# Designed miniproteins, single chains, continued (5), part 61

Each design is a single chain, and the fold is of that chain. pLDDT is the mean over its residues in the fold that is shown.

## One batch from the design tools (miniprotein)

Design m18106
Fold by ESMFold2-Fast:
Structure m18106 (fold): chain A 114 residues (1-114)
Amino acid sequence: MEEKLKEVLAELDRVSAFLEQRYPERADEIRKLVEEFKKKLQEAFKNNDPEKILETLREFGRKLVELFSDMPEGEREAVFAALRYLMRKVGKAAGIPKEEIDALFDELEAELKK
C-alpha cells in the first residue's frame, strides 16, 4: 500500500476499535460498515480519484449517521466528532480541498440536526 493509504487505514482501524468498544451492542454493524468503507477507499486511492474518495466518504458518513440515528444526543455528538476527525484525515491524505470536506460534513450534520 502507498504511505498515505496505509496511514488512513490505520486511523480507520483506531476509530473502528474506539466505536466498537464504546458501542459493543453495535460492534458487528460498525465493523462491517468500516470494512466496506476500507475496501471502497482502497480502490479510490489506487485510482487516484478524489471525486470517488469524496463520494465514498459521503456514503460512509450517511450510513454511520443512520446506524446511530436512534441514540441520545450526547452519543450522536461523540460519533459525529469521530466522523469529522476521520473525514479530515482522509481528505488531507487524498489532497482534497478543506472546503469540500467541510461542505460534505456540514451536509451530513444538517441532515442529522435539521
Scores: mean pLDDT 79

Design m18107
Fold by ESMFold2-Fast:
Structure m18107 (fold): chain A 83 residues (1-83)
Amino acid sequence: APSQEELIAQAREYIAQGRFDEAAELFEKLANSDTFPLPSDTTEDDTITKLRTLLDELGLDGSKLKDEGTPEELREQALEVLR
C-alpha cells in the first residue's frame, strides 16, 4: 500500500494534471483513514496548522479551515474545501 507521503504526492500530480475529482477522492481517503498525515503531536492547534499546510501544498485554500474544532470536524472541513 502507498505511504501517506506517496498518496499526497499522487494527489498533487492529479491536481497538476487537472484531475481534481481524482485528487479530491484520494485526499478524502487520506482524511477518513488511519493514514491521514497528521503529526504525532495531536493538539488541536497542530492539527489545524498541519491541515492548512497540507491543503496549501495541494494548491487549495487552507485558510478556509476554522480555527477551532475536534480533529474529526477539521478533517470534514478539509474535505469541504475540496468541493
Scores: mean pLDDT 60

Design m18108
Fold by ESMFold2-Fast:
Structure m18108 (fold): chain A 74 residues (1-74)
Amino acid sequence: SPVDERLEALRETAAALLSPEAYEIFARMLEAVRRKEPWEKIEELLEEFRKVTGNPRLYEELRRWAERAMKELE
């Protein structure tokens, strides 16, 4: 699906560009979406990612992916 293709691209970008700390938050957020955690939990992880990554564009891409993935899980 387009969501899965975007996720693979995001994973490759994250592995190349993120610090280990930022990647850990990224991985926790992916797990939270996979487990269908409440949006409040996902948004908390996105905010932590935003603070640690220092990359606004990667944050925007990750947020858009999470919002789209959560809609597909409804």
Scores: mean pLDDT 78

Design m18109
Fold by ESMFold2-Fast:
Structure m18109 (fold): chain A 90 residues (1-90)
Amino acid sequence: LREVARRTAEEASPDERTLEAALRAGEETVAYVEKNLDSLEQRKESLKVATDLSKISLDVNRALPASTPEDIAIEEVSTAILDELVKKIE
């Protein structure tokens, strides 16, 4: 997490990279539900929670200028939320 946050701060705003990851997780969740809707009626609730967590991660990351150590710490939290989201889908 710390190394990832540092690299993204150097090349681009960590905001953009974490945003892309969260967006992909959200889009994949939606696509998965769409394709398997008939068989996923019981799993819809779990997938909805995962999508909501992804959106929260996105909102947190969007607020980050990523120019100070404090900003990097917030990005680490955002990444941790995304990681938990992925684990819930699995």
Scores: mean pLDDT 55

Design m18110
Fold by ESMFold2-Fast:
Structure m18110 (fold): chain A 79 residues (1-79)
Amino acid sequence: SMEEAYRRVRELLEEAVELILNKGPESLVEEKIKEARELVEKHQLPEAKVREALAEALLRLARHLGDDEAIARIEASLA
């Protein structure tokens, strides 16, 4: 369902943030983002909901890292 897909997208974005914060492999971060993108496309999730989830993830990342490059990579990967 759309609701389950949205929950999974939020979980994947949270996992990606956790990997970045723990300096995990970039390949795993990219895999999480790719899976999130595929779910967004497959279930045609509303852009407003996707942007909300992304904003939450990016704000958390920005507050803890101050890493503008990492933020830009995540945004580019989901565009």
Scores: mean pLDDT 79

Design m18111
Fold by ESMFold2-Fast:
Parts: structure tokens; C-alpha cells; sequence
Structure m18111 (fold): chain A 55 residues (1-55)
């Protein structure tokens, strides 16, 4: 899959990862949560985005 996140959404994830990589995805905007509903933490969501970008 192509990457789903906008540069602004990627910046939000990066900011939260610096604070707490284990933060639940509920700390992210609803738009990000809708793009990766299977993700449970901010770190897991970033892993899915990286995998999407690599495909």
C-alpha cells in the first residue's frame, strides 16, 4: 500500500514517539486512527506506515 499519512500527520506521530512510543492511538487525531485502525500504539502505527511506504 502507498503511505497514507500526510506530512502533518507524520509530524504528529514523530512528536508523540519522542514523548511516548507506547502511547495509545487514541492520543492521535481521528484521521490518523481511521487510516490505521489495526494499530494499537503510536509506534505500531508508524511501523505500518513505513511498511506501506516500502510497498
Amino acid sequence: LPPLLTPEEQAEIGRLLKKDPNAPISELSPEIQEKYPEAKTVGELLDLEVRAAAA
Scores: mean pLDDT 74

Design m18112
Fold by ESMFold2-Fast:
Structure m18112 (fold): chain A 79 residues (1-79)
Amino acid sequence: MEQEAKKIGEEALKKARELAEQAVTDPSRIDEARAQMLEVAREAYRKGKELGNRDLAAETAQKIADILSEAVRRVRELL
């Protein structure tokens, strides 16, 4: 169970980082990437809560939010 929760968090963070890099490469896709990153965060949070690990779920969601904020900042610097 611990390994499953950790794997879900790691997969969610990997997907968020991939989406962020795609948005930085093509700034016109930032709104689409933002929507997809929010969905990844919601799914990871829901899965973490189902496994009884709310703290890990909240931490993963916060890290995804931080990745999104950094991606938006980088895109703004390119415009």
Scores: mean pLDDT 76

Design m18113
Fold by ESMFold2-Fast:
Structure m18113 (fold): chain A 69 residues (1-69)
Amino acid sequence: SLEERKKKIQERNDKLLKKSYQNLADVEANRAYREALRRGTPEQAEKVGKEARDNAQKKADELYKYAKS
């Protein structure tokens, strides 16, 4: 049915969109982590990297939510 087709397309697009934002978050987090390693101690870089990954993922989740609304 038209309804089923629309739902399947929406689910597929939703999955791709979410994955796209997650990929962007991963790239940004990895860059921040490497920059922190260059500028600080390994222990500090680990904490900064973890925080950067969490922040990037949160931003990706917000972008996904905005795009879906």
Scores: mean pLDDT 78

Design m18114
Fold by ESMFold2-Fast:
Structure m18114 (fold): chain A 85 residues (1-85)
Amino acid sequence: MKKIYEESKKLLEEARKLFEEMTKENAEKATKLIEEVKKKLKDLPEEKQKEILEEMLEIEIEDSFRRMERAIDKLEEERRRKALE
């Protein structure tokens, strides 16, 4: 139990760092780590499952905001390029 919890926490920390680097390869690796954590959740007690799920949700929210910011930046860049034509 404790070992699975520690492993899950380490995988989530690694996934968070990978998402921060914002490359396609790192996003794929981070997604695989999150899937591994989800698989391990069933072996954790209810309180620890909730804690891990909350941390996963925070990571997903943070990644979503970063992707939204990039999408806005790309739209502004496209607008700038069209104005230069």
Scores: mean pLDDT 77

Design m18115
Fold by ESMFold2-Fast:
Structure m18115 (fold): chain A 64 residues (1-64)
Amino acid sequence: MKVELTLTVASEEQARKAAEAALKTPGVIDAKIEKNKDGTYVVRILADSQESAVAAARAAAEAL
């Protein structure tokens, strides 16, 4: 079962830090950064399980 999470951050630098932290989490398959029209950034995290998704979200939040 695959789980997708999205995080919205204020800057590209924060998005990169969040994506890097997520990618270091076991069970994370991918993390992508997308720029919003309002100048914020979305980090899209794909994990192989709910447990990995929760761990990735925590790691990303801690990196900010």
Scores: mean pLDDT 81

Design m18116
Fold by ESMFold2-Fast:
Structure m18116 (fold): chain A 57 residues (1-57)
Amino acid sequence: MEAAGLAGARRLEEIDPDKTTAKVEEVAQKYIDKGYSESKAYGLGGAETLAEFEAER
């Protein structure tokens, strides 16, 4: 189920939807470029984006 990766992005949307969407897609694109699937890349992008927002707050 690809929903596992999407769940991370959804949680981030609740924190900061404006910055989250752009940042998650940017990070996910880097993982896609490295050969990860879209669902996996979005999961990883969501996790990294959340960590960055945690550090910046």
Scores: mean pLDDT 66

Design m18117
Fold by ESMFold2-Fast:
Structure m18117 (fold): chain A 90 residues (1-90)
Amino acid sequence: SQRSNLQQAISSLRQALSQLQQPNPDISRALAYVNQALGYARQAGASSDVIQQIDTAIRQIQQGPDSDIDQAIRDINTAINGLESQLSSL
């Protein structure tokens, strides 16, 4: 259902944040969670802005040593807010 897909997208993004905010961030695990969230968000019919925020976070994380982890965290939080707003309107 749309509600279930939104909840799973939010949950996956929160797990990504947990991996990025650890003392030694697990970048590969965070990336897996953000990609999983992208799949659920698309299935839920999330807004193009939310999809773009998730895509941007993926690209930021994938840059290796040049990764802007702080910006990725901000983009993920913005995406969570957008998904939660959509969920609350159901």
Scores: mean pLDDT 87

Design m18118
Fold by ESMFold2-Fast:
Structure m18118 (fold): chain A 82 residues (1-82)
Amino acid sequence: AKQYYEQALKLAQQNNDKEGQATALNNLGVVEFNLGNYSKALDYYGQAEDIRVELYNQGKADINSILDTSARYLGAAVLKVT
């Protein structure tokens, strides 16, 4: 699973597909979270959120995508410090 999301991220980056990058980063964050790598999950979720906020400001993404990523980020942050 992780290898496929890393490949998806690379392809999205090569194509300047910001939404694809955010989706792949969010999925990598989920993988790292499930492995207990909360610091890495936070890094991925934060990168995905930054891209989605930028897309939202451009009228290219919905608020629900940002809120979902923010909720995952908060969950990983709580577990990282615990």
Scores: mean pLDDT 76

Design m18119
Fold by ESMFold2-Fast:
Structure m18119 (fold): chain A 62 residues (1-62)
Amino acid sequence: MKITIRVESDDGPPVSQAQLDRLRALMEKLGDQVEIEVTGPVLNVSEATVEEVIAKLEEIIA
């Protein structure tokens, strides 16, 4: 399975180290076909926080 995750932001709060660590754990669980590009605090969603998106991905993968 291949998943590309892009994080985009204009002026939001920065992505925390804890959130990045959770994304790395998800990458390990999904395998080498997952790529993450981080350019801001929002994970390619207009109104959700990075925290909410990470939680949803963890729920789907579990």
Scores: mean pLDDT 56

Design m18120
Fold by ESMFold2-Fast:
Structure m18120 (fold): chain A 100 residues (1-100)
Amino acid sequence: SLSEQILKLLEEMEKLLEEAVKANPDNSLLKIALDKVREALKLVKENPEDLKALEEAMELVQEATLLVMSAQAAGVVPEELAKRIMELTQEIAKLVKEKL
């Protein structure tokens, strides 16, 4: 289902951010980004057919992506991580739009 695909992409994003936080334990932007992705996962998992919950999850994912981009601009994380997070965010956005 589209919801299962969205969940898998969010889980990949969570794993990448967990690794980034582990490598940069004092970076608050990465911790906040991880918390936002985890909240998005919870919203989609608990409310897979609720369009408002999907829109709220997408906003959280976009906010997390901006925080990762800020961390990359500060030299905290590699460009390849920021690029992958951005790619995941775009794919999630596409699937959310298909479900709406």
Scores: mean pLDDT 88

Design m18121
Fold by ESMFold2-Fast:
Structure m18121 (fold): chain A 77 residues (1-77)
Amino acid sequence: STQEGVNVTAIGILLAGLAMTTRLVKNGGVSAAQAEAEAANIETTINALLSQISDEALRQRLQERLAARMAELRATI
């Protein structure tokens, strides 16, 4: 649906935000503590959006992308 498309786009933007946060930690632009706090807020928001996605296969793929991005960030901290 159009509404689901909007939610998927929002998740994509938030996942890009996680990737940016990881890069900022690697480059010393943000502290590990600030990065973890921001990542936790983004993860909570993505999980709320994921709960609204009715396509199980799409939801699973997006959950896997979130888990991978969170693992990458935490490995950097």
Scores: mean pLDDT 87

Design m18122
Fold by ESMFold2-Fast:
Structure m18122 (fold): chain A 101 residues (1-101)
Amino acid sequence: SEADIARVREMADLLVEASERMESASPEEQFELARELIRWLREKAKELSPESQRVVENIVRALEEAIASGDPKLVRLAVETAASLLAMYGWVLEKELEKQK
């Protein structure tokens, strides 16, 4: 739906902003920012279709695994990868919506 596309794009943009903030952040700040992102993504995912919720759940899992690793480089990589994946997913959703016209 158009609402799913808008929310997925909002999530992608937030993850891009977060990854940029992480470049100058301490390791402790990077972990806290990643935990805040997980909480926000989980709340926003409740408003998505079941299909889009599964995509966000996979991203949250990857972020949790990166945090559990204790490696701030993996946390940054996970956030950057999540941003790219959600941007691509938003594009896929838009193309599927166009086919229904």
Scores: mean pLDDT 85

Design m18123
Fold by ESMFold2-Fast:
Structure m18123 (fold): chain A 79 residues (1-79)
Amino acid sequence: SKVQEILEKAEKDLEGVKEYVKEHVPKEKQERLFEAIERFERYLEKGREALEKGDPEKAVEIVKKGVEELQEVLKEELL
């Protein structure tokens, strides 16, 4: 499934983002960014569950909301 491939890639990309935050972001900002990353991981889990239940459209909607929330925190903390 194309949606399954997107979820797997997002999980791999997220590990790279975690490593970047650990190495390049000041400790004081890391806590809030890791909280946002944890929330995004929960969206990916819910998206996977929707796929397992046979609803790829719902999976895409859930992941899209997670991306939008993560992007907002990244803009506030890194810009």
Scores: mean pLDDT 81

Design m18124
Fold by ESMFold2-Fast:
Structure m18124 (fold): chain A 76 residues (1-76)
Amino acid sequence: MEKKAIEAVKEGNVQEGIVLLTMSLLKERGMVSEKVTKENIRKMMQGKKVEGLSKEEERKLGESIAASGIIATAVL
């Protein structure tokens, strides 16, 4: 997934690249939940609330989105 995420960023699809990087980072951190979906990641990127997440899951998801954004800007 990391290779496809970096390719998306380089092709100008930065938002999709961030989503794919976030999914990869969450998997590596052991966060395997039905709430870890592309839709919920996009909702959090837009500042929207995702129902059914614990405070810890919401924090980990937010941190992973932030880290993915930094990686995406470093590749641009």
Scores: mean pLDDT 74

Design m18125
Fold by ESMFold2-Fast:
Parts: C-alpha cells; sequence; structure tokens
Structure m18125 (fold): chain A 79 residues (1-79)
C-alpha cells in the first residue's frame, strides 16, 4: 500500500543519515542536507507533510536541531 511504500522510503533516508554520521563522525554538509530535503519533498504529497517527514528523518537519524531546521527550510523553499 501507499503508506508502506512511504514508510520504507523514510526508513531508507534515516539509515542513510545514520550511516553518514557513523562513517564520517560528523553531520552531513549543506549540499547533502539539501539533497535529503529534496528526497523528502519527492516522497511527500504536500509541503506540510514534507515538514513532518523532515522532522521524523532528522530525529530518527540523530541530526542536530540546527540541521533539522535547515532541512525544513529547504523543504519550505521548494515550490
Amino acid sequence: GEKIKKELAIKDLVEFVKAYIETYQKEPPRAVLEAIALGIRYISKSPKEAIKDAKIVGKKGRLSDDAISRIVEYVENFQ
């Protein structure tokens, strides 16, 4: 179903963020955060939903509040 497909896509983004932090021992740079935001916008049906999904990916991926805020900003600026 549509919900299961979205949940798997969110899980993949979370695992990518975790793997990045584990590998490099630092948060993703701005370009990578922007790419994550674009991915979130692609799997979300609306900007409001994309903001919720960005917070889920960021929190579960163990990003800082600053990095999460940046992903949210990128999502809000995608028209």
Scores: mean pLDDT 82

Design m18126
Fold by ESMFold2-Fast:
Structure m18126 (fold): chain A 58 residues (1-58)
Amino acid sequence: MVEKIASALKTMFADRSSVTRAQAEAFVRKYFSDYDEASLDAALARLEAEGLLTVLPD
């Protein structure tokens, strides 16, 4: 799940350097009906660690 969410977020926000957690969660909730908070948080942490996306609070 984590790699699928990370790939989708990278694709969706490819033209942006940053996203809010709320925006990422809204996207994941819409397209991944079986998502969980841990998988979302892990995917966001991975993208931020790789320098592909900066996650803003709120």
Scores: mean pLDDT 76

Design m18127
Fold by ESMFold2-Fast:
Structure m18127 (fold): chain A 93 residues (1-93)
Amino acid sequence: SMERKAVLFLVAVEIQLIAAENTVAFLREGRFTPEQARAEAESALAAIPEYREEVRKLREEGGEKFEEIVKRMEENIERLEEAAREALALAEE
């Protein structure tokens, strides 16, 4: 169902966000190398266009029914981009 696809996509974005935020934390703690943090951040940034396209489809096709899921996905995508860019900035030191 479209609802199942929306929830699975939300979960996928949330898992990516957790990974990106952990990458920043582990880099600051010296547990990740700059090379590892850069690879993780670049992977996350590469996925963002696909995530934004899926949100666009859900908004256009699902209307008001998916408004809360769309809002949560948009917030998580913005946080993902912020965390990934922070990891890249820290890796360039």
Scores: mean pLDDT 84

Design m18128
Fold by ESMFold2-Fast:
Order: structure tokens, then sequence, then C-alpha cells
Structure m18128 (fold): chain A 56 residues (1-56)
């Protein structure tokens, strides 16, 4: 599951699941002014994916 921080960040950015996947797959598609937010999303997303994989 997503942490409350990740959900709040996505709500503030109003990102769709598709937009999130696009940002994670192609970092060059994101404007430089948003790169810190994109980096935070990647770190959080990867950590949550690893946690879910370990739980299986």
Amino acid sequence: MLSASVQALLDNLQLSDEDRDDILSDPSSVPEHAHETVRALRVIGVQEDQRLAAAQ
C-alpha cells in the first residue's frame, strides 16, 4: 500500500497513475523544476515495491 505521505504528494500534484508511471520510466520527460518531487516519488515507490515483494 502507499504511505500517507505518497498519497498526499500525489493528491497535491494531481498525478494520474499513468503520469506517475511515465515519470518513473522516463525521467527526462519531467521539467527540471519538478525533478526533486519526481526523485521523491521514485524513492518512495521503489521502497514500497520492495516492501510488497518481501511480504509475498
Scores: mean pLDDT 57

Design m18129
Fold by ESMFold2-Fast:
Structure m18129 (fold): chain A 100 residues (1-100)
Amino acid sequence: SKFEEALEKIEKLMEQIIKIVEDAKEYLLSNPDLSEEEIINLILETRSKILALIDEIDNILNSLDEDNRKKANEVFLKKMEELRKKEDELQEVADELLNK
């Protein structure tokens, strides 16, 4: 169904967002000698990529009827809580490197 296709796309986009955050964290951990400017630029680029994918999710949600949008939004919000934890972990690594 159109709703099932939309839900699958949202889940795949959220998996991509989480991977972007995890990849950025792994890059920082693997490159502890990065300059302050390089660390800040990586965080800004990472956040820019995440915002673009969230905009795609918002467009999918807005394409659904009210009832299906509410259901899809509940799945999205649960994944946003996981994303928040991953973003916090990335920020902690960045802050530790910046405070050397």
Scores: mean pLDDT 88

Design m18130
Fold by ESMFold2-Fast:
Structure m18130 (fold): chain A 85 residues (1-85)
Amino acid sequence: SVSDLQSEAVKKLLDAIKNKDVQEAVRVMGDLIDRLKSLGLSRAEIESAVLQVIDQVESQVDLSDPFAQQAIGEMLRYRSSLILE
């Protein structure tokens, strides 16, 4: 389900941030979007699902950590790239 994909992505993103691996966070976002597309979701539905994942991650990280801020910034930038296509 979409919720299962979102929960998996949140766990992987939190692990990537904990490991200070911004590139892994970007990869996880790409994989999530591709899997949501394979389920037949529209662009708007994908954007909504991705924003919910970003919100869940942001609520669980220490935003005083520069690496957490950088990873969140990259995730938001990646979402913006999806909208522009």
Scores: mean pLDDT 79

Design m18131
Fold by ESMFold2-Fast:
Structure m18131 (fold): chain A 61 residues (1-61)
Amino acid sequence: SELDELIKRIVFLELRYVGLVAEADIHKRRGDFESAEKLMKEAEEIKKEIKKLKEKYSSLK
């Protein structure tokens, strides 16, 4: 169902978000602030997509 597919996509994106944030922290700890910033921008895009999908899920319920 559309709800099941939305849930699966949200979970997938949340896992990607955690990975990007962790990788950004590693770069920041090494003093690579430019790489950390790039990774956090990617994480922000993922977070925005998660929010959009959660809003869609709420509207279908």
Scores: mean pLDDT 87

Design m18132
Fold by ESMFold2-Fast:
Structure m18132 (fold): chain A 71 residues (1-71)
Amino acid sequence: MDADIQAVRDAAQRAGDGALSLGFSEEQAQAIRDASLQAGLEALRAGASRDEALQVVNDTADELMDRLREE
């Protein structure tokens, strides 16, 4: 569990760093990281595997980045 939580945290951090590299603001990157982290942790809490939770982190980051580009 602790190792799975750390993997989700690391993936969310990478998603935020990736958003900054794509030209999103520091505030937008923070929002992407926080939303992805919460989604991944919720997936683990619901009984998802590490790989499933990491996919949720990536999918959440991608969805939020697409939404921010539309606004």
Scores: mean pLDDT 85

Design m18133
Fold by ESMFold2-Fast:
Formats: sequence, C-alpha cells, structure tokens
Structure m18133 (fold): chain A 73 residues (1-73)
Amino acid sequence: SGLSPREIAEGLLREAEDIVELVKQGKISKETAVGLLGTLKHLALNALFASDPELAREVVERLDRLREEVEKL
C-alpha cells in the first residue's frame, strides 16, 4: 500500500533537513551528511522518476541545494 509521489518527496526532503540539522548540531560530519544526501538523491530518482519526473527533478534540485548548504558550514 503506497505513499503517493508527493508523500515520498515530502518524506525524503524531511529526512534531508534532519541530516542538515545533525551537521549543525555536530552529531555527524559534513562528509557523512554529503554521503547521506547523495543516497536520498538516488532514492528520489528511483522512487519518483518513472511516475512523476518533474517532481523528481524538483526534489533532486532541493537536495543539491541542501548539499551546498552543508558544504558551506
């Protein structure tokens, strides 16, 4: 029984924001966070690209922006 593409996207982006917060709290390294965000990007493409390619693109763009935020910390 499925999450909608939108619910999958919202869940992945929430996990990404939690990862960024863990870096800001010093609980994980920037390198670890970049790796985890890369994994979420892979999951977004696999889960969303076939059903909603525009949503997949938007999620990937947001994940790339969060990666850039982490790298600037």
Scores: mean pLDDT 88

Design m18134
Fold by ESMFold2-Fast:
Structure m18134 (fold): chain A 114 residues (1-114)
Amino acid sequence: GREEALRAGEEGAKAAKEAGGKGGRLAGESAARKANEMSVGGLGGAIAASSASIGAGGAYFGEKLGDEEGAESGKGGVLSAGGGGADGPGESGQLAGLAAGLGGKEGGEKGKKE
């Protein structure tokens, strides 16, 4: 449950950072699907899904930042993701999601610089 949530968020962050732009978005979506498939029970499942959703949001904004300059969009995408690990239980999931968003931002900026 929780360990899988952290893993999904970390995978999303790494993929978003490495791929930037379009690749980051696809990788984030893949991580979200994987976490959802692996976590179908109870609170642990909800935390894993939330972390993956936050990561996917960060990757999406990383793609937008690759095309358009000037936004904190990767980080903002993570924090603005609907329902992503808000409140007490799942703070580690929130941190993993934030890391994914920051990776998306860096990946997008790096891709744009290319």
Scores: mean pLDDT 45

Design m18135
Fold by ESMFold2-Fast:
Structure m18135 (fold): chain A 81 residues (1-81)
Amino acid sequence: MSSLKEYTPDIYVLTTKAPPGARTRGIESDVDLPESTFLLTDDDIRGIHADGEDVSFLFHKSPEIEKMIEEGKSLRVVFDV
């Protein structure tokens, strides 16, 4: 399961457990977020082998991501298996 939490006052962390043998493909959002919210692009994260371990990604704190969290919506990591 994915978990989105405040990591520092300026940064959120998304952590999720990867399936065995999985590689990261990208990040999907339940809402449209500004491009500046993302520290890494899908091209930067594609193909990272996670092998059943927890994978974490960082996001800039923005009014849009805070509103998304307040509404109970989230981000998720997409895997290729």
Scores: mean pLDDT 74

Design m18136
Fold by ESMFold2-Fast:
Structure m18136 (fold): chain A 59 residues (1-59)
Amino acid sequence: SSELERAVANAARALKESGVSAEDVRSLSSGGAYTAAGLLSKEYGLSLEEAAQRLADAL
């Protein structure tokens, strides 16, 4: 959905501005990345892995 696309883009921008790498997002090793992926998973019914991949792809 367009809402999901905007949510991913906004979260990815915040993570990038805080210095989180695509590797940190994919591995969920950053607290910020883990929180963002978890919120997307809960809100949009994605798996945690799918949310992390979408965030990493949007960085």
Scores: mean pLDDT 85

Design m18137
Fold by ESMFold2-Fast:
Structure m18137 (fold): chain A 66 residues (1-66)
Amino acid sequence: MSFLERLRKAALSVPSVSEEQAEKLVELLSKNPNATALEIKEAAIEAGLSEEQADEILKKLAELSN
């Protein structure tokens, strides 16, 4: 799976994250496929997600990478 596909799945795995927010996050990071955890968190906040939601997405993304 591509990074963006894993990112979308990670975001949608968080129950409080809407599909609209997940799509916005993927759109923001489509320009940076080598995004760091900090850059992913910044993009998540720009997409309307809280810091707690961003941290949970990062945790899910790490789980999907194993």
Scores: mean pLDDT 80

Design m18138
Fold by ESMFold2-Fast:
Structure m18138 (fold): chain A 90 residues (1-90)
Amino acid sequence: MEAFKKMIEEIKKKLEANEVPEEVRKEVLETLELLLKLVEGKLSYAEAGEILGVSPATVRRIIEELLFYAELREKGLSLEEINALLEARR
């Protein structure tokens, strides 16, 4: 939870620090809010699937992979190490 929230806050700060088109910034922020609501249990996988145009099972898989990724990044693992662990988990 905390690692994921920290990742979301870092992305928001990067959007403010960089010159990003308003349309792109809005789309990214809407996606981050959707993911945060899912992780906090404020939104169901079925509702998120309807918004994203994918199955609830696909939404759940994406969230599980993102949470695992955020945890490993917080622990200081490289992208190569994270990819190896994700492949081992599959």
Scores: mean pLDDT 70

Design m18139
Fold by ESMFold2-Fast:
Structure m18139 (fold): chain A 61 residues (1-61)
Amino acid sequence: STSLEAGRIWVDYALSENPDNEAVREVMEEVRRWLEENPDASRDEVLDLMVRKLNETYAAL
């Protein structure tokens, strides 16, 4: 789905910007796994999850 493809691009981007941060990598891999297990997820659901997880992770750094 388009939402799943957009989610994968965002996860790849986040991983490329933070390759040496294990916590960020693990969170992004969890998000990627969730996206693959939820192919019918709406674009809004995918965006909300990614924004929430990224903001929480970056705030903790």
Scores: mean pLDDT 68

Design m18140
Fold by ESMFold2-Fast:
Structure m18140 (fold): chain A 95 residues (1-95)
Amino acid sequence: MLSTGDKQTLVGLIELRRQGLLWVLEENNFPQEVIDRVREVFDLAIDGIKNSDIKKLEEAKERLKELAQEYPELREELEDMVKYLESIINYLKSQ
């Protein structure tokens, strides 16, 4: 089981990943709708970790997969995040 400290560490790492991806989107002049969708997905993932809510983490994972299909130029970064969330989900399911 993840300790409260482990959860805070995971949230911090996701926040850093979000900041990096948002920087890439803003520097490459992506539409505001895409930037907002990325923010919402990361907020969902963070909320899922904070509350150990596997359903929210699965939803965040599926939304990231959808974004990777729509924006192939972001695929590598988004797929890395999907794998990271999958690892967290699998750990939470195993307990």
Scores: mean pLDDT 83

Design m18141
Fold by ESMFold2-Fast:
Structure m18141 (fold): chain A 70 residues (1-70)
Amino acid sequence: SESIEKELKKLEEEAKEAEKKGNIEEAIRLYQLRAGMAYIVAGVSENEEEKEKYLKIADEAEKKAKELEK
């Protein structure tokens, strides 16, 4: 799960970098990938706390993607 957290953090950092450069379509794509990955991890998590953690990450990433869409 630390390796998963690292990958999710990398996607967030890449999405923020895309936003900073004005590459909005790429930023949306990266936030959507982060949300999808977090949803998958939440879906296979047998621990309730870990499931809630990844659902929160997924929700936050999905909200960022929607915020950037017109």
Scores: mean pLDDT 85

